Designed miniproteins, single chains, continued (4). Designs and how they scored, part 80

Each design is a single chain, and the fold is of that chain. pLDDT is the mean over its residues in the fold that is shown.

## One batch from the design tools (miniprotein)

Design m14944
Fold by ESMFold2-Fast:
Structure m14944 (fold): chain A 81 residues (1-81)
Amino acid sequence: SGMEKALALAREFLRGLAARHPDDQVIRAALAGVEAIAADASLTPEQALGALREILEVLKAEHPELAPEIDEVWKRIEELA
C-alpha cells in the first residue's frame, strides 16, 4: 500500500540519521515512533500519516539544520500515502 511505502521511506531516512548520530535520543525516539506506527494495525491511514507528521515536526524543531531534508522526505511521504 501507499502507507507501507511511506513508512518504509521514513524508516530508511531515520535509520540513516541514527547511523550518523548514534547518541541522538530525539532521532532514536523518532525511529521508535515510526516502528510503532508501522506495528499498529488499528490506525487509519489518516491517523498514521498524522502521527508520522508529528514525529518529523518534533525532529525538525530539535534539528532545524535538517529542515530541508525532512521537508523533502515529508513531501515524498505525502505523495506515497
Scores: mean pLDDT 86

Design m14945
Fold by ESMFold2-Fast:
Structure m14945 (fold): chain A 97 residues (1-97)
Amino acid sequence: DLLKEIEENPDKYIPQILGTEGGVRDVIREKGVDAAAEQIARLFKSKSRTDRIAALSFLLHWAERYGIASLEEIVKAIENGDLSLVRELLRRVAETL
């Protein structure tokens, strides 16, 4: 399970978290929170392991920091096509811009 690997090795995935955060911040500035949430969902559903690591590590880092929901709840919502929790998380990230 990729999620468990990231949770057990957080330091290994810091560069992916920072890279995803930079890209997400750019999308928020240019296109808004809804567009950024769709980008996170695309990365999460990607066939690329690198893209999935980027999405999951970003979501884990910020979900834990803001306490909006567990990463498991956010992941299940995304799998069901519900981006409401991702949008709430990204609104918090946007407040740091």
Scores: mean pLDDT 73

Design m14946
Fold by ESMFold2-Fast:
Structure m14946 (fold): chain A 61 residues (1-61)
Amino acid sequence: MIDKDKDGKLTDEEKEELWRALREAYPELSDEELFALLDTDGDGKITEEELVAFVKQLEKI
């Protein structure tokens, strides 16, 4: 791919790490339920700021 619109933003690896940690913390929850935990406003979206905050918390442990 010539155009990299995702450069300097959250990578697939960072997103995978977040989902993996949530899966381990809440193995009984579905993807929809885990998504709801990240989407505190309930608008059906997750901001990059929210994802970055969670990833940093996981790495700090």
Scores: mean pLDDT 61

Design m14947
Fold by ESMFold2-Fast:
Structure m14947 (fold): chain A 62 residues (1-62)
Amino acid sequence: MEENIKQAEKHYEEARKALDAGNLPEAAKHLIKAVNYYLKAGQEEKADELIEEFTRRAEAAA
């Protein structure tokens, strides 16, 4: 459980850095991994929050 959350947080940070750099494909890859790890940890609400945040940021950047 804790390992899945740790992996999710790591990929979320990488997704945020890629998004800030304007690298949408890399941000999407890391976001997908983060969402998958949160779902494995039973953190469905966290996974949904990440998807919403990424969508909002990507739309604002376009």
Scores: mean pLDDT 79

Design m14948
Fold by ESMFold2-Fast:
Structure m14948 (fold): chain A 55 residues (1-55)
Amino acid sequence: LATTATLIAQLIAAGFTQAEIAAALGVSQASVSALVNGNTAAVSAASKAKIAAAV
């Protein structure tokens, strides 16, 4: 999918917390929070790749 942040935002809208999404994707909650807030520079390339592969 083109935008990982959009998928995370949709999961939050569906009732999932950032911590639950992070646990499901195998990344830190800080990475999920940074993506949702548009601060992708705070997320490592490895975490971005992991999230993108999972969604």
Scores: mean pLDDT 70

Design m14949
Fold by ESMFold2-Fast:
Structure m14949 (fold): chain A 79 residues (1-79)
Amino acid sequence: MLEEIRRLLEEAEKLILEAEATEDKEKARELLERARELLRRAAELLEEADLPKEERQELVSRIVGLEIRIIGVEIDLEL
């Protein structure tokens, strides 16, 4: 399931980039909500996946990094 987890993370990152690029605040919020759902799914698959500790830590770090980016976009939308 490593490939599926990576694909979910790539899709989430694309949605975050679209949210950063759009002038429509409502569209940006919808994109961020979709990105969060993909990250939640990736985290669930990570819990089910039989992966070495090091690989799991790297994927967890990537999920956390994308969550931080979502928060950054949300702060920018408030400004």
Scores: mean pLDDT 83

Design m14950
Fold by ESMFold2-Fast:
Structure m14950 (fold): chain A 68 residues (1-68)
Amino acid sequence: SAAALEAVEEEIRRMVPDAKIERIGDKTLVVTGDMSVSRLTALALRLIGDFPEFSVKVEGNTITVTEV
């Protein structure tokens, strides 16, 4: 839902204010940044813990969060 997606975006912005966040429709966020894979993985694990209804995928320097 859009409301759930907004909550995820707010959490990411709170943790990493300078991250580039793109919304795709009402279910997907794409997060990119000039960060190491380990830093992106740490952020992804946090999101998995806080938003279990979302699928979180890490690919290189990008995290994709999708409502399942």
Scores: mean pLDDT 78

Design m14951
Fold by ESMFold2-Fast:
Structure m14951 (fold): chain A 90 residues (1-90)
Amino acid sequence: SLEEAEELFEEAEELFKEGRYEEALPLYEKSLSIYIAALGPDHVKVGEMLEKIARVLEALGKTEEAKPLFERAKKIKETGSKAPPPEVVV
């Protein structure tokens, strides 16, 4: 569920702030999987998740693995779906 994805993301953010990168990574990845399933692979939240995962990989010294994720996140931010919940449905 999206609630589970948000909870996993918040937990991963706290771990990242503490420098616990190896523990943060799987939580970001689980959150990403849920967002992709719920919102599609090109949604802006997916782009945000990919950027977070790329930053974790970079912090772990996996810069070559991080590069394609940063590029994908950038592309999603430029062209991705930005479907906000309808602010006015009348």
Scores: mean pLDDT 78

Design m14952
Fold by ESMFold2-Fast:
Structure m14952 (fold): chain A 72 residues (1-72)
Amino acid sequence: ENVPLQIGLALRAMGLQIDAENDERLSPEEKAEIVKLTNEAIKAALAGNIEEAEKLLKKAEDLYQKLKEKSA
């Protein structure tokens, strides 16, 4: 099974979570939603559920991008 892909997805989700938590443009509620999605993505990735991890990470990335555009 693709252990390097699992680690890569988990690291991407962790990086996104750190970026979002340190983004002063986001409300506490917006930060909490990204933290929730990224934590679920990390859990799925480490469990070997690659398809679910990719879906959750995409949702988190899409949400963060949308929030950044709104605050520009």
Scores: mean pLDDT 83

Design m14953
Fold by ESMFold2-Fast:
Structure m14953 (fold): chain A 72 residues (1-72)
Amino acid sequence: SEFKRLAEEALKKVLEEFPELSEEEKEAIRDAIENSKDIEELKEKLGEVVKKNPSDILRAAAHKLIELLEEK
């Protein structure tokens, strides 16, 4: 879908800004994107991911991903 393509492009930029993200954290973000149809669903799923793993870097990365998608 167009949304998934845009989300994957935004994720690539996020991964460049947050290279400290663990492989598990990267996979959790990718899973959230794969299971979301739009920005609102992605926000909800990323909120769940951050709640399960309260990491400052993960929270910052998730926020940046949404910011990039809302600015497009």
Scores: mean pLDDT 82

Design m14954
Fold by ESMFold2-Fast:
Structure m14954 (fold): chain A 119 residues (1-119)
Amino acid sequence: MVEVVESGGGTFAEGSSVTLTAKISGVDLANSGVAWIMEGAETGPRGIAGISADGTKTSYDSRVEGRATISKDVAANTVYLNLSDLKKEDTGVYYAIVGGSTDGKVFFAAGEGVQVTVV
């Protein structure tokens, strides 16, 4: 069974930074892509950042480009999202989604999410 546990949420000042962490079990992160999405109260769900299964390709939403960095530690089976120069619009629930293929079947798993509030 795939498990995703996010941490690092809380209340943050505008202009500060946060590092969100997702610990993943039940899959090999070397063969799995990961994305962070955010669900705001007003805006609905949006993609924030993604990293490919081999770790060579990253993607960012235009609203966080230049402020966000996604990385993964394959040995620790952990993914990080660093977000700097926080804006009030960054307020929302952040979910890590892991996706891959096992035995020819595609899977996706998500954590329960962490609240980030920018004041």
Scores: mean pLDDT 81

Design m14955
Fold by ESMFold2-Fast:
Structure m14955 (fold): chain A 80 residues (1-80)
Amino acid sequence: MSEEEREELVREAREAAREAAAAGDEALARLAELGARVLEEELPEDEQLARGAEVLAEIYEARGDLERAARLRALAAEYA
């Protein structure tokens, strides 16, 4: 996994947080911010990416974005 891929996941997590907040879904916004923070922690990169991607996949599934959720689950499975 590259730093570019991690930056993309952090961007997606923060985008999800902003969209959830705009929709008034504070719980989803908090979960998306948590996902971004996990990805930014100084843990082993593969572990951060697997955990962050799984959280994001659940958020996007809950929002009906099944295509993005499937891509994130595939990424999580690669690094889990």
Scores: mean pLDDT 70

Design m14956
Fold by ESMFold2-Fast:
Structure m14956 (fold): chain A 60 residues (1-60)
Amino acid sequence: SALAEEGVRAAKAGDLAKARALAEELRQMSRDAEAQGNTTAAAFYRRAADGVERLIAEAE
């Protein structure tokens, strides 16, 4: 996902505000996918958000 890649890049670059915004957008995409019954996409977006959030925590 281009969104997940952008989130990882932002976190690694120290742009934590952008990384947090992208992680929240990934969380929203996971919720939307669940509402549509797309469990596979929901799990993918959730893991992507978790990954970005882990990088943010490690940068702090």
Scores: mean pLDDT 85

Design m14957
Fold by ESMFold2-Fast:
Structure m14957 (fold): chain A 60 residues (1-60)
Amino acid sequence: MKFKVETPTAVLTGEGEISELKDGNILVKGPAEVTDKVTGLKAKVEEVEIPGSAAKVTVE
């Protein structure tokens, strides 16, 4: 599925899987593009775990 995960410092966009873990963290399985909101720099990640308290998730 297509997803967007927004944190205060970054936006992750991609197509893959998002899962909520038992501890409330969000597991993103990519590939996903990470864009830093302050610098505008971009990176790619295959898998990342994000604290659920810091994440706003949108899926299609």
Scores: mean pLDDT 78

Design m14958
Fold by ESMFold2-Fast:
Structure m14958 (fold): chain A 86 residues (1-86)
Amino acid sequence: MIDENAELVLRLAGKETLTPEELTDILSRATGLSREQASAIVAMAMDGNKQKETLGKRGVATALSMALTVSGLSPEELKERIEELL
C-alpha cells in the first residue's frame, strides 16, 4: 500500500518529515529515475500538499504514487527497493 510505503520511508529514515533533497535521493535510487525526474516529482508533491520546507507522510505518499506511475514499478517492487536502500 502506498501509505504503508510512506510510513516505511519515514520510519527507516528515523524522521517524521523528509527534506526535498532526502526524498529526491530516495526516489531516484529506489525507482531508477533520474535526479531531475525525482526532483520534479518531489516539487509537485510539495505543491499539491501545500508543503514548503519538508514533506510529511501525505507528501511522501503523493511523491511515491507519482514515482510509481512514472517508473512503471508496482507498489510491491517499490517497497522491496526502499527496504534494500534504507
Scores: mean pLDDT 76

Design m14959
Fold by ESMFold2-Fast:
Structure m14959 (fold): chain A 60 residues (1-60)
Amino acid sequence: SFGDRVLAILELLADGRPRSVAEIAEAVGVSQATASRVLRWMEEAGVVERTADGRYRLRA
């Protein structure tokens, strides 16, 4: 489900390291298109932020 994907991404990003969409997609087991849609929603919700080089990390 969408919620399961959000939780998986949160767990992956819990170490605070910025990760690319490709890295997140591979680790979570989804397509890059799916990862991009979920990450965009999480960014709009204020949960993650995108770095200047296009990677994602948890917002403090």
Scores: mean pLDDT 85

Design m14960
Fold by ESMFold2-Fast:
Structure m14960 (fold): chain A 70 residues (1-70)
Amino acid sequence: SREEAARGLENAARAAAEGGAAAGGSTFQDLKEKGDISEEDAQRGLDAAARGDAAATAAVLEEVYRKLTE
């Protein structure tokens, strides 16, 4: 359901925030390799992770998830 999908991404965003920027970066790399997201969105997330910005990394994950749930 959409509620289950929304819960799934909230959990992913929370995991990235708790695990720090490196955890978020790994997620973006996996999504990029699978073709699940645009290269532009993946690069924005990877750039945030590379500079160690956990909050920005989580924000990009939330944005990507909203796009995927439509």
Scores: mean pLDDT 69

Design m14962
Fold by ESMFold2-Fast:
Formats: structure tokens, C-alpha cells, sequence
Structure m14962 (fold): chain A 71 residues (1-71)
């Protein structure tokens, strides 16, 4: 499912992220997605994207956001 694919992308982003603010947002967004709280997760991911500087982490978050917005 799109949700499962988004979760996988976010777990990969979390493994690469070094910024504590980005890590915290990703951990909470993953939790919200597991609870079915898509809109709350999207808010956190948009915030994480604003603070992310690593291009690989940014790309993974952007891809996850795109998948979740398709739900």
C-alpha cells in the first residue's frame, strides 16, 4: 500500500537523519501514520522537510509526503 511504502521511506530517512529536530519529527510522524493519523503526520513531515539539510533525507521525506497526499 502507499502507506506501507511511505513508512519504509520514512524509516530510511530516520536512519540517515542526524539533526535531532528532524529525527524527532520523523519518529512522531511514523507513530501517527501507524495510528492512521495521516494529516497530523503530514504536518510533522512538512516541518521536518523545512529543517532537513541532507539532500538524501529531504528526497525521502518529499517522496513520502507525495505518497501520503495521494491517500
Amino acid sequence: SLKEEALKLLEEALSLATNPLVKGALEQAIKYLEEGKIEEALTLLENALHFARNPEVKELIERAIKLLKSL
Scores: mean pLDDT 87

Design m14963
Fold by ESMFold2-Fast:
Structure m14963 (fold): chain A 81 residues (1-81)
Amino acid sequence: ELEAARADAARALASIPQIVASVRALGDVAEARRAKRVVEAALTRRADSYASPEARAILRAARAEVVAALDAAIAALEAAE
């Protein structure tokens, strides 16, 4: 279970540049916020699927990094007028 959680976390972290690029390409703050909610919800469901508190913590840490990257991308879109 911990090995699977680490693999899931590594995959989520490796996808950050692609997810950020996709969100920036939307060019719309409302759409970017919707995309963030979808990604966050998906990672939350994945974390909650693990029975181990340690496995959940690994995915929640990866989710926090993905969310932080998306928040930075959304802030950049908000600043671009």
Scores: mean pLDDT 82

Design m14964
Fold by ESMFold2-Fast:
Structure m14964 (fold): chain A 60 residues (1-60)
Amino acid sequence: MGELVEAVKDVPKVNSGFLGLKKGDKVEVLEERENGFWLVKSLKTGEEGWVGKSDLRKIE
């Protein structure tokens, strides 16, 4: 399993490649990019998509 992180706020799904989240939703990090976006998988829905890393926090 990749790193587990949590959405710190509601995140809208803006495009087909992006993931929509609600505050408190837990996701697994699949890939990190230097541009400030992470490819994540929702533990709630199983959907994958890009989310801004600033909208996520470590659960540790």
Scores: mean pLDDT 78

Design m14965
Fold by ESMFold2-Fast:
Structure m14965 (fold): chain A 76 residues (1-76)
Amino acid sequence: MKIFVKLPDGSVEEFDISTVEGKIGAALWIIGLALDRKADYSLKLPDGSKYTNILEALDKAKDGDVLTLELTPAEE
């Protein structure tokens, strides 16, 4: 199954999460992007639910879902 992640700039990335490797790859990519931008991350599902645990968000996603990646500046 495939999902789409909408970035803050409006671009969309496609991920195949049919396998454990695919889910881990997607999660590492999102975490890497947040670390590069020095930001906290959350992933919002189409139903409005937000998850800071990316793997949990991916487990609850359905085929063709567009998940919104929210990046917020890291605070103390």
Scores: mean pLDDT 79

Design m14966
Fold by ESMFold2-Fast:
Structure m14966 (fold): chain A 87 residues (1-87)
Amino acid sequence: MIRKFSDEEIEEMQKLLKEYIAELQRLADEAVARGLDPSTAASILAAGVIQGVGAMLESNSVEEAKKRFEEIVEETRRRLDELVAQA
């Protein structure tokens, strides 16, 4: 269930989400620069954003959301690296 956040927690969560999306975009851009098909990179980025929003909505605290974002970033990095190696 979605936890009710304070205004301060909402601002912190928005900042974390913005930083998270920026990191996913950076990883996707680097993968494309390394030869990955742009449409494949865009699909991986979109999946990461959807997963991040889901993790945020299911989190009971800002710290839990941050940890889940870090886990998704690491998984996304690994997946992009594997696809680049096969491209």
Scores: mean pLDDT 81

Design m14967
Fold by ESMFold2-Fast:
Structure m14967 (fold): chain A 117 residues (1-117)
Amino acid sequence: MVTLVESGGGTFKEGSSVRLSSQVSGTNFSKSLVSWWRERPGELLELVASMSADGKKTWYAEEVKGRATISRDDAKKTAYLDLKDLQVSDTARYYTVVVTEEGVLVWGEGVDVTVVA
């Protein structure tokens, strides 16, 4: 069973930065695609960032380009999302999603980020 445990959430000041982490177990992490999704209050679930299994290809949503960085540490089996210059509109529940080498899609339970002015 693949398990994703997100951490790094909480309440943050506008203009600050956050690092969200997701620890992955139960799969060969180095062969997994990783992505970060978020659900803002009253809005649809949206893709924020994704990274290929080899870490060489990344994609970012327009709203976070220049502020977000997705990264991974294969030895630690951890995926990261760094988000700087936080805006109140970044308030959301953030989820890690991995696609395993076998093509199995797995969602984490998510972590809450609240940004206050």
Scores: mean pLDDT 87

Design m14968
Fold by ESMFold2-Fast:
Structure m14968 (fold): chain A 62 residues (1-62)
Amino acid sequence: MSEEEARRALENARRALALAEATGDRVIAMVTLHELRKLLPQLPEELRPEAEELIARAEALV
């Protein structure tokens, strides 16, 4: 996965989590969590802490 592709995927995840937080929609949070967990092993090392932050945020909503 390219760094640009990875950054775009993380930005999409951030927007999904913001929507889940605003609406209380646990399904959006669960789907986003699943996608982030699949994405994590494919990420550049530099972006893994950001993905782990988003995973923790998604887990708090489930």
Scores: mean pLDDT 84

Design m14969
Fold by ESMFold2-Fast:
Structure m14969 (fold): chain A 89 residues (1-89)
Amino acid sequence: GKSYTVTVDYKAGQTSEADLVLDESGTYRISVTSSSDGDVLVELWQDGKLVARLRAGESAIADLEAGTYTVRVFATSGDGTVTVTATQI
């Protein structure tokens, strides 16, 4: 299946955002990975709706529509880069 990826730099005490654009609707596995051992929470939003909430190292399956999703990254410790991948299944 198709994969869509966005990377977001994070720093403790800051909220970071980036857009994840999906070209087609489908069932996706959403995965979050981090470059370091920071405590990082990631939220995926579309049109004011929370679609997924994941920590680094976690994954979830969701039915997603084509469009632009806002990835919000909240870090309570550490600094690094988070990679969010949506892989169609």
Scores: mean pLDDT 86

Design m14970
Fold by ESMFold2-Fast:
Structure m14970 (fold): chain A 84 residues (1-84)
Amino acid sequence: PEPELHVLTPEELEEAKKRADELIKKNAKKIIDRMLEQALEKGVISPEEAEEIRKRAEELIENGDLEGIKELLTELADLLGKDF
């Protein structure tokens, strides 16, 4: 028995948005940092490139640009290759 219609209260919606935003920010920051560390270790990017990506990631996180964050993660994954 799964509810098809579930409506959060305005307070729960506010909390859910804040929690989602915080989780995305924390996870994105950690994942990006980890991927940049791996890319640097493997020598697939330069330290300068890593710094630029990190700065761009911070801007995207600050703006709450989920699409941009996903794109960045995909780009980093592509740089690391399917074998990472």
Scores: mean pLDDT 73

Design m14971
Fold by ESMFold2-Fast:
Structure m14971 (fold): chain A 73 residues (1-73)
Amino acid sequence: MSKEELEIEVRLGMALLKGAVVQATTGVETLTEEILEAARRAEEALKEGNLKEAEEAAERVERLVEEAIRKAE
C-alpha cells in the first residue's frame, strides 16, 4: 500500500473501532447501516486505487460516527 492508502485505512479503522467500543459499552447502536455502507464504499475505492473517493468516504465515516456517538450520550 502507498502511504496515502495506509493513512486512509488507519483513519477508517480507528473511526469504526471508536464506534464499536461505544456501541459495546453503551448498548446503543452507533455503527448504523449508513456508516457501514460508507465504510464499504471507502474500502472499494481503496481497492480500485481511487484515493480521492476513498478519503471522502472515510471522512464521511468519521463524521457519521462522531454524530452517532453524540446522539448516544
Scores: mean pLDDT 80

Design m14972
Fold by ESMFold2-Fast:
Parts: structure tokens; sequence; C-alpha cells
Structure m14972 (fold): chain A 55 residues (1-55)
């Protein structure tokens, strides 16, 4: 999963990656409005990034 995300993100510019990450974080806070453990956040963030990359 992590390596797959890295491969997909390498096709995008730094600006595009930042935009995708910002949107993923915004979506993450929609699901988890309170702070949660980083270990729980990271898989969900990766999942959201992958969904955004597909579109």
Amino acid sequence: MVEEVSKLLSEFSDDEVNKIMAEAVEKLYEKYPTPVDPEEIQPELIKLVLELIKK
C-alpha cells in the first residue's frame, strides 16, 4: 500500500501532491473530527489519498 502510493504520487508534481494531501486531511477530519492516534490516522489517510488519485 505505502509503496503503491509512492509510485502513484511520483507521477504528480509537489504542488499536486500537497493538494491531494490537503484534501485527504480535510476528508479525514470529516470522519474523525477529534484527534486520534497517528497509527489509526495513517492507514485512513493513505486510503483517502489513493481514492483522490483515482480521480
Scores: mean pLDDT 70

Design m14973
Fold by ESMFold2-Fast:
Structure m14973 (fold): chain A 86 residues (1-86)
Amino acid sequence: SLQEEAIELAEEMLELAKELGDEELVKKVEELIESLRNKDYETALKILEEIDRLVARLAVEGHTEAAQKLGKIMKKLKEIIEELLK
């Protein structure tokens, strides 16, 4: 299902955040997963916007590969959440 795919993508983001050791990003991705599990897709989109700012900061700080991987996952996740909101 789209719901299961959304959670799987968010769990991939969590793994990457933990590998980076970015505690703020880890916390935000955990909040994202919780909102998805609760089917609170509007809150999930809001959290994704906050994560997007953190990922942009990672890119500026030289974590370019991690930022690119997170950006690709986030793009797919946004598309799925937008479909779930229709």
Scores: mean pLDDT 89

Design m14974
Fold by ESMFold2-Fast:
Structure m14974 (fold): chain A 117 residues (1-117)
Amino acid sequence: MPVLTESGGGTVKEGGSLTLTSQASGGPILAVAWIREAPGGGAVGVASLSGSGTVHSYAPEVEGRFTISLDAAANTAYLNMNNLKVEDTALYTSLALSGTKPPVLVAGEGTQVTVVA
């Protein structure tokens, strides 16, 4: 079964940077997205990478600050988060489409990000 192993969360000051990682086992990453859940909110999309890694989508709130990328050789996705705001405080979960046959959607367990003023 494909599994996502997530890392890179923590507590940072406002204006700081973090990089979240999501490493897949059991099949190549064909597509990846991050969602986030703030306290008292529902899950919302943050960033996605589709196709050959040349197509990206970002939520308007993070556009220009966050960058999603894929290292195909390491089978690892990265979410580089710059100029973090208190409003970015959330549980971040990676979702990946694994290149198994048939393809399978896999979710990570979530990585906490806390931004303090």
Scores: mean pLDDT 83

Design m14975
Fold by ESMFold2-Fast:
Structure m14975 (fold): chain A 94 residues (1-94)
Amino acid sequence: MKELKEKAEKGDAQAWLNLGLELYRQGKYEEAVKWFEKAIKLDPNNAQAWANLGVALGKLGKHEEAVEYFNKALTLAPNDEDIVKKFREFAESL
C-alpha cells in the first residue's frame, strides 16, 4: 500500500515539476514557485525540484530563500552537475 501510494505521488510530482518549468520559461516566476512547491510536497527527495525553486526565487529577488533551497538540492544530490551549474549561475548574478 505505502509503496503504491509513493509511486503515484511521484508521478504527479514530475507532472507538476514540468508545469512549473513551463511557467518559468514564460517568465511567470511566482506561478512557477507554486508548482515547484507542490512537486516538493509530493516528492521531497526530488533535488531538481528544490534547485528549480531556488532558481525561480532568485529571479524574484528572494536571494536568501533561493540559497536555502539550493542547499537542500545540493544536500540531496551534491554531485549533480546541472544543480551545481544552476547554483553557480545564480551566485554569479548577485
Scores: mean pLDDT 79

Design m14976
Fold by ESMFold2-Fast:
Structure m14976 (fold): chain A 65 residues (1-65)
Amino acid sequence: MLRAEETEGLIRMYASVLGADVDVRVEGGKVVVTIRGSSKEKAEELEKMAKRTGENAGVEVEIYY
């Protein structure tokens, strides 16, 4: 229901709250998240939140490390 751009904004907010260093962008209607230098625990939580946000919005989310 949310647009890919709105999904990107939510994921950026989650990363900020978790203190995770990430690059988030929209490519072809999907959201691409690159996680940098985060602890495994923070990266795992962000990945879980990002995927769930995408599922709720009907937007594909791809995650890279």
Scores: mean pLDDT 78

Design m14977
Fold by ESMFold2-Fast:
Structure m14977 (fold): chain A 81 residues (1-81)
Amino acid sequence: MSEEVLAEAEIGLLLMQAAVYDRIAENALKKGDVETAKKYYELAIEAYKRASELARQHGNDDLAKIAEEYRKEAEEKLKSL
């Protein structure tokens, strides 16, 4: 198995993890739980950041850009709280 295939799998897992955290944060906001929402948006931001850094390290600029856009969106949501 190539190192690149493993890196793509890790990036995919990080993006899925971040998306789950983002969804938990949105669900918490719908219930008025701002503290939980803040925590999970912060976790999503970190996961997107790791995904972007890993993608860039392996020369996948497209995935890095996508992860950076999602990170920025999560940061904007966090700031809106």
Scores: mean pLDDT 85

Design m14978
Fold by ESMFold2-Fast:
Structure m14978 (fold): chain A 108 residues (1-108)
Amino acid sequence: MKVSREELEREVEEALELIRQSVERIAQENMSRASPAEREKKLQASVEGYEKLIAENPNSATFWRLLGESLLQLGQYEKAVEYYQKALSLDPNNEQARENLAKAQEKL
């Protein structure tokens, strides 16, 4: 093997990449999915949870806002806008809902 300083540094980088791939594989095996997919699943579970809470408490501006926030994080901007508007219809003075509505509208 040609062992120049640059080649040694490249071999170290290649070894670190293999370690990273091995860690990622172990994480996938232990968690049955990648971390980003797990976070998405958690957000989807939050959406389902808030939908159930809203079914029991349809006049809770807070639950509509939290549902909209979860949808915003999932990239479902049109639905996020709809649910933030619902939150504001119930509590027009809700500053968080107004700010989040503006952010969701900017993504449309």
Scores: mean pLDDT 73

Design m14979
Fold by ESMFold2-Fast:
Structure m14979 (fold): chain A 103 residues (1-103)
Amino acid sequence: AAPTVTISGLPDEVEAGSTVTINYTVTVPAGQSGTVTLKVFKKENGEWKLIAQSKPQTISAGTSTVSLTIENLEAGSEYKVQATATLDNGATATDSKTFKVVA
């Protein structure tokens, strides 16, 4: 059995100086447990560079919603958020979403 993870609530464009709250929903199969980790990437010279990573959060069977708040985003930059759920049995699921920061 595999988890599912879905990022929601993130617009395609965000104003510089605003606070961005990203919601992600993780579903873990019955009888399983695991962790979820959120990574933030910034696009530099055409490549995604990891700039921040959340502490792994323990998740149990069922559906959980977790939020991450990001601040101080740079105008003119493109960012990617990636959520990864990893079960204790080794199964993983990943969802990612990109957004641009505008002046």
Scores: mean pLDDT 82

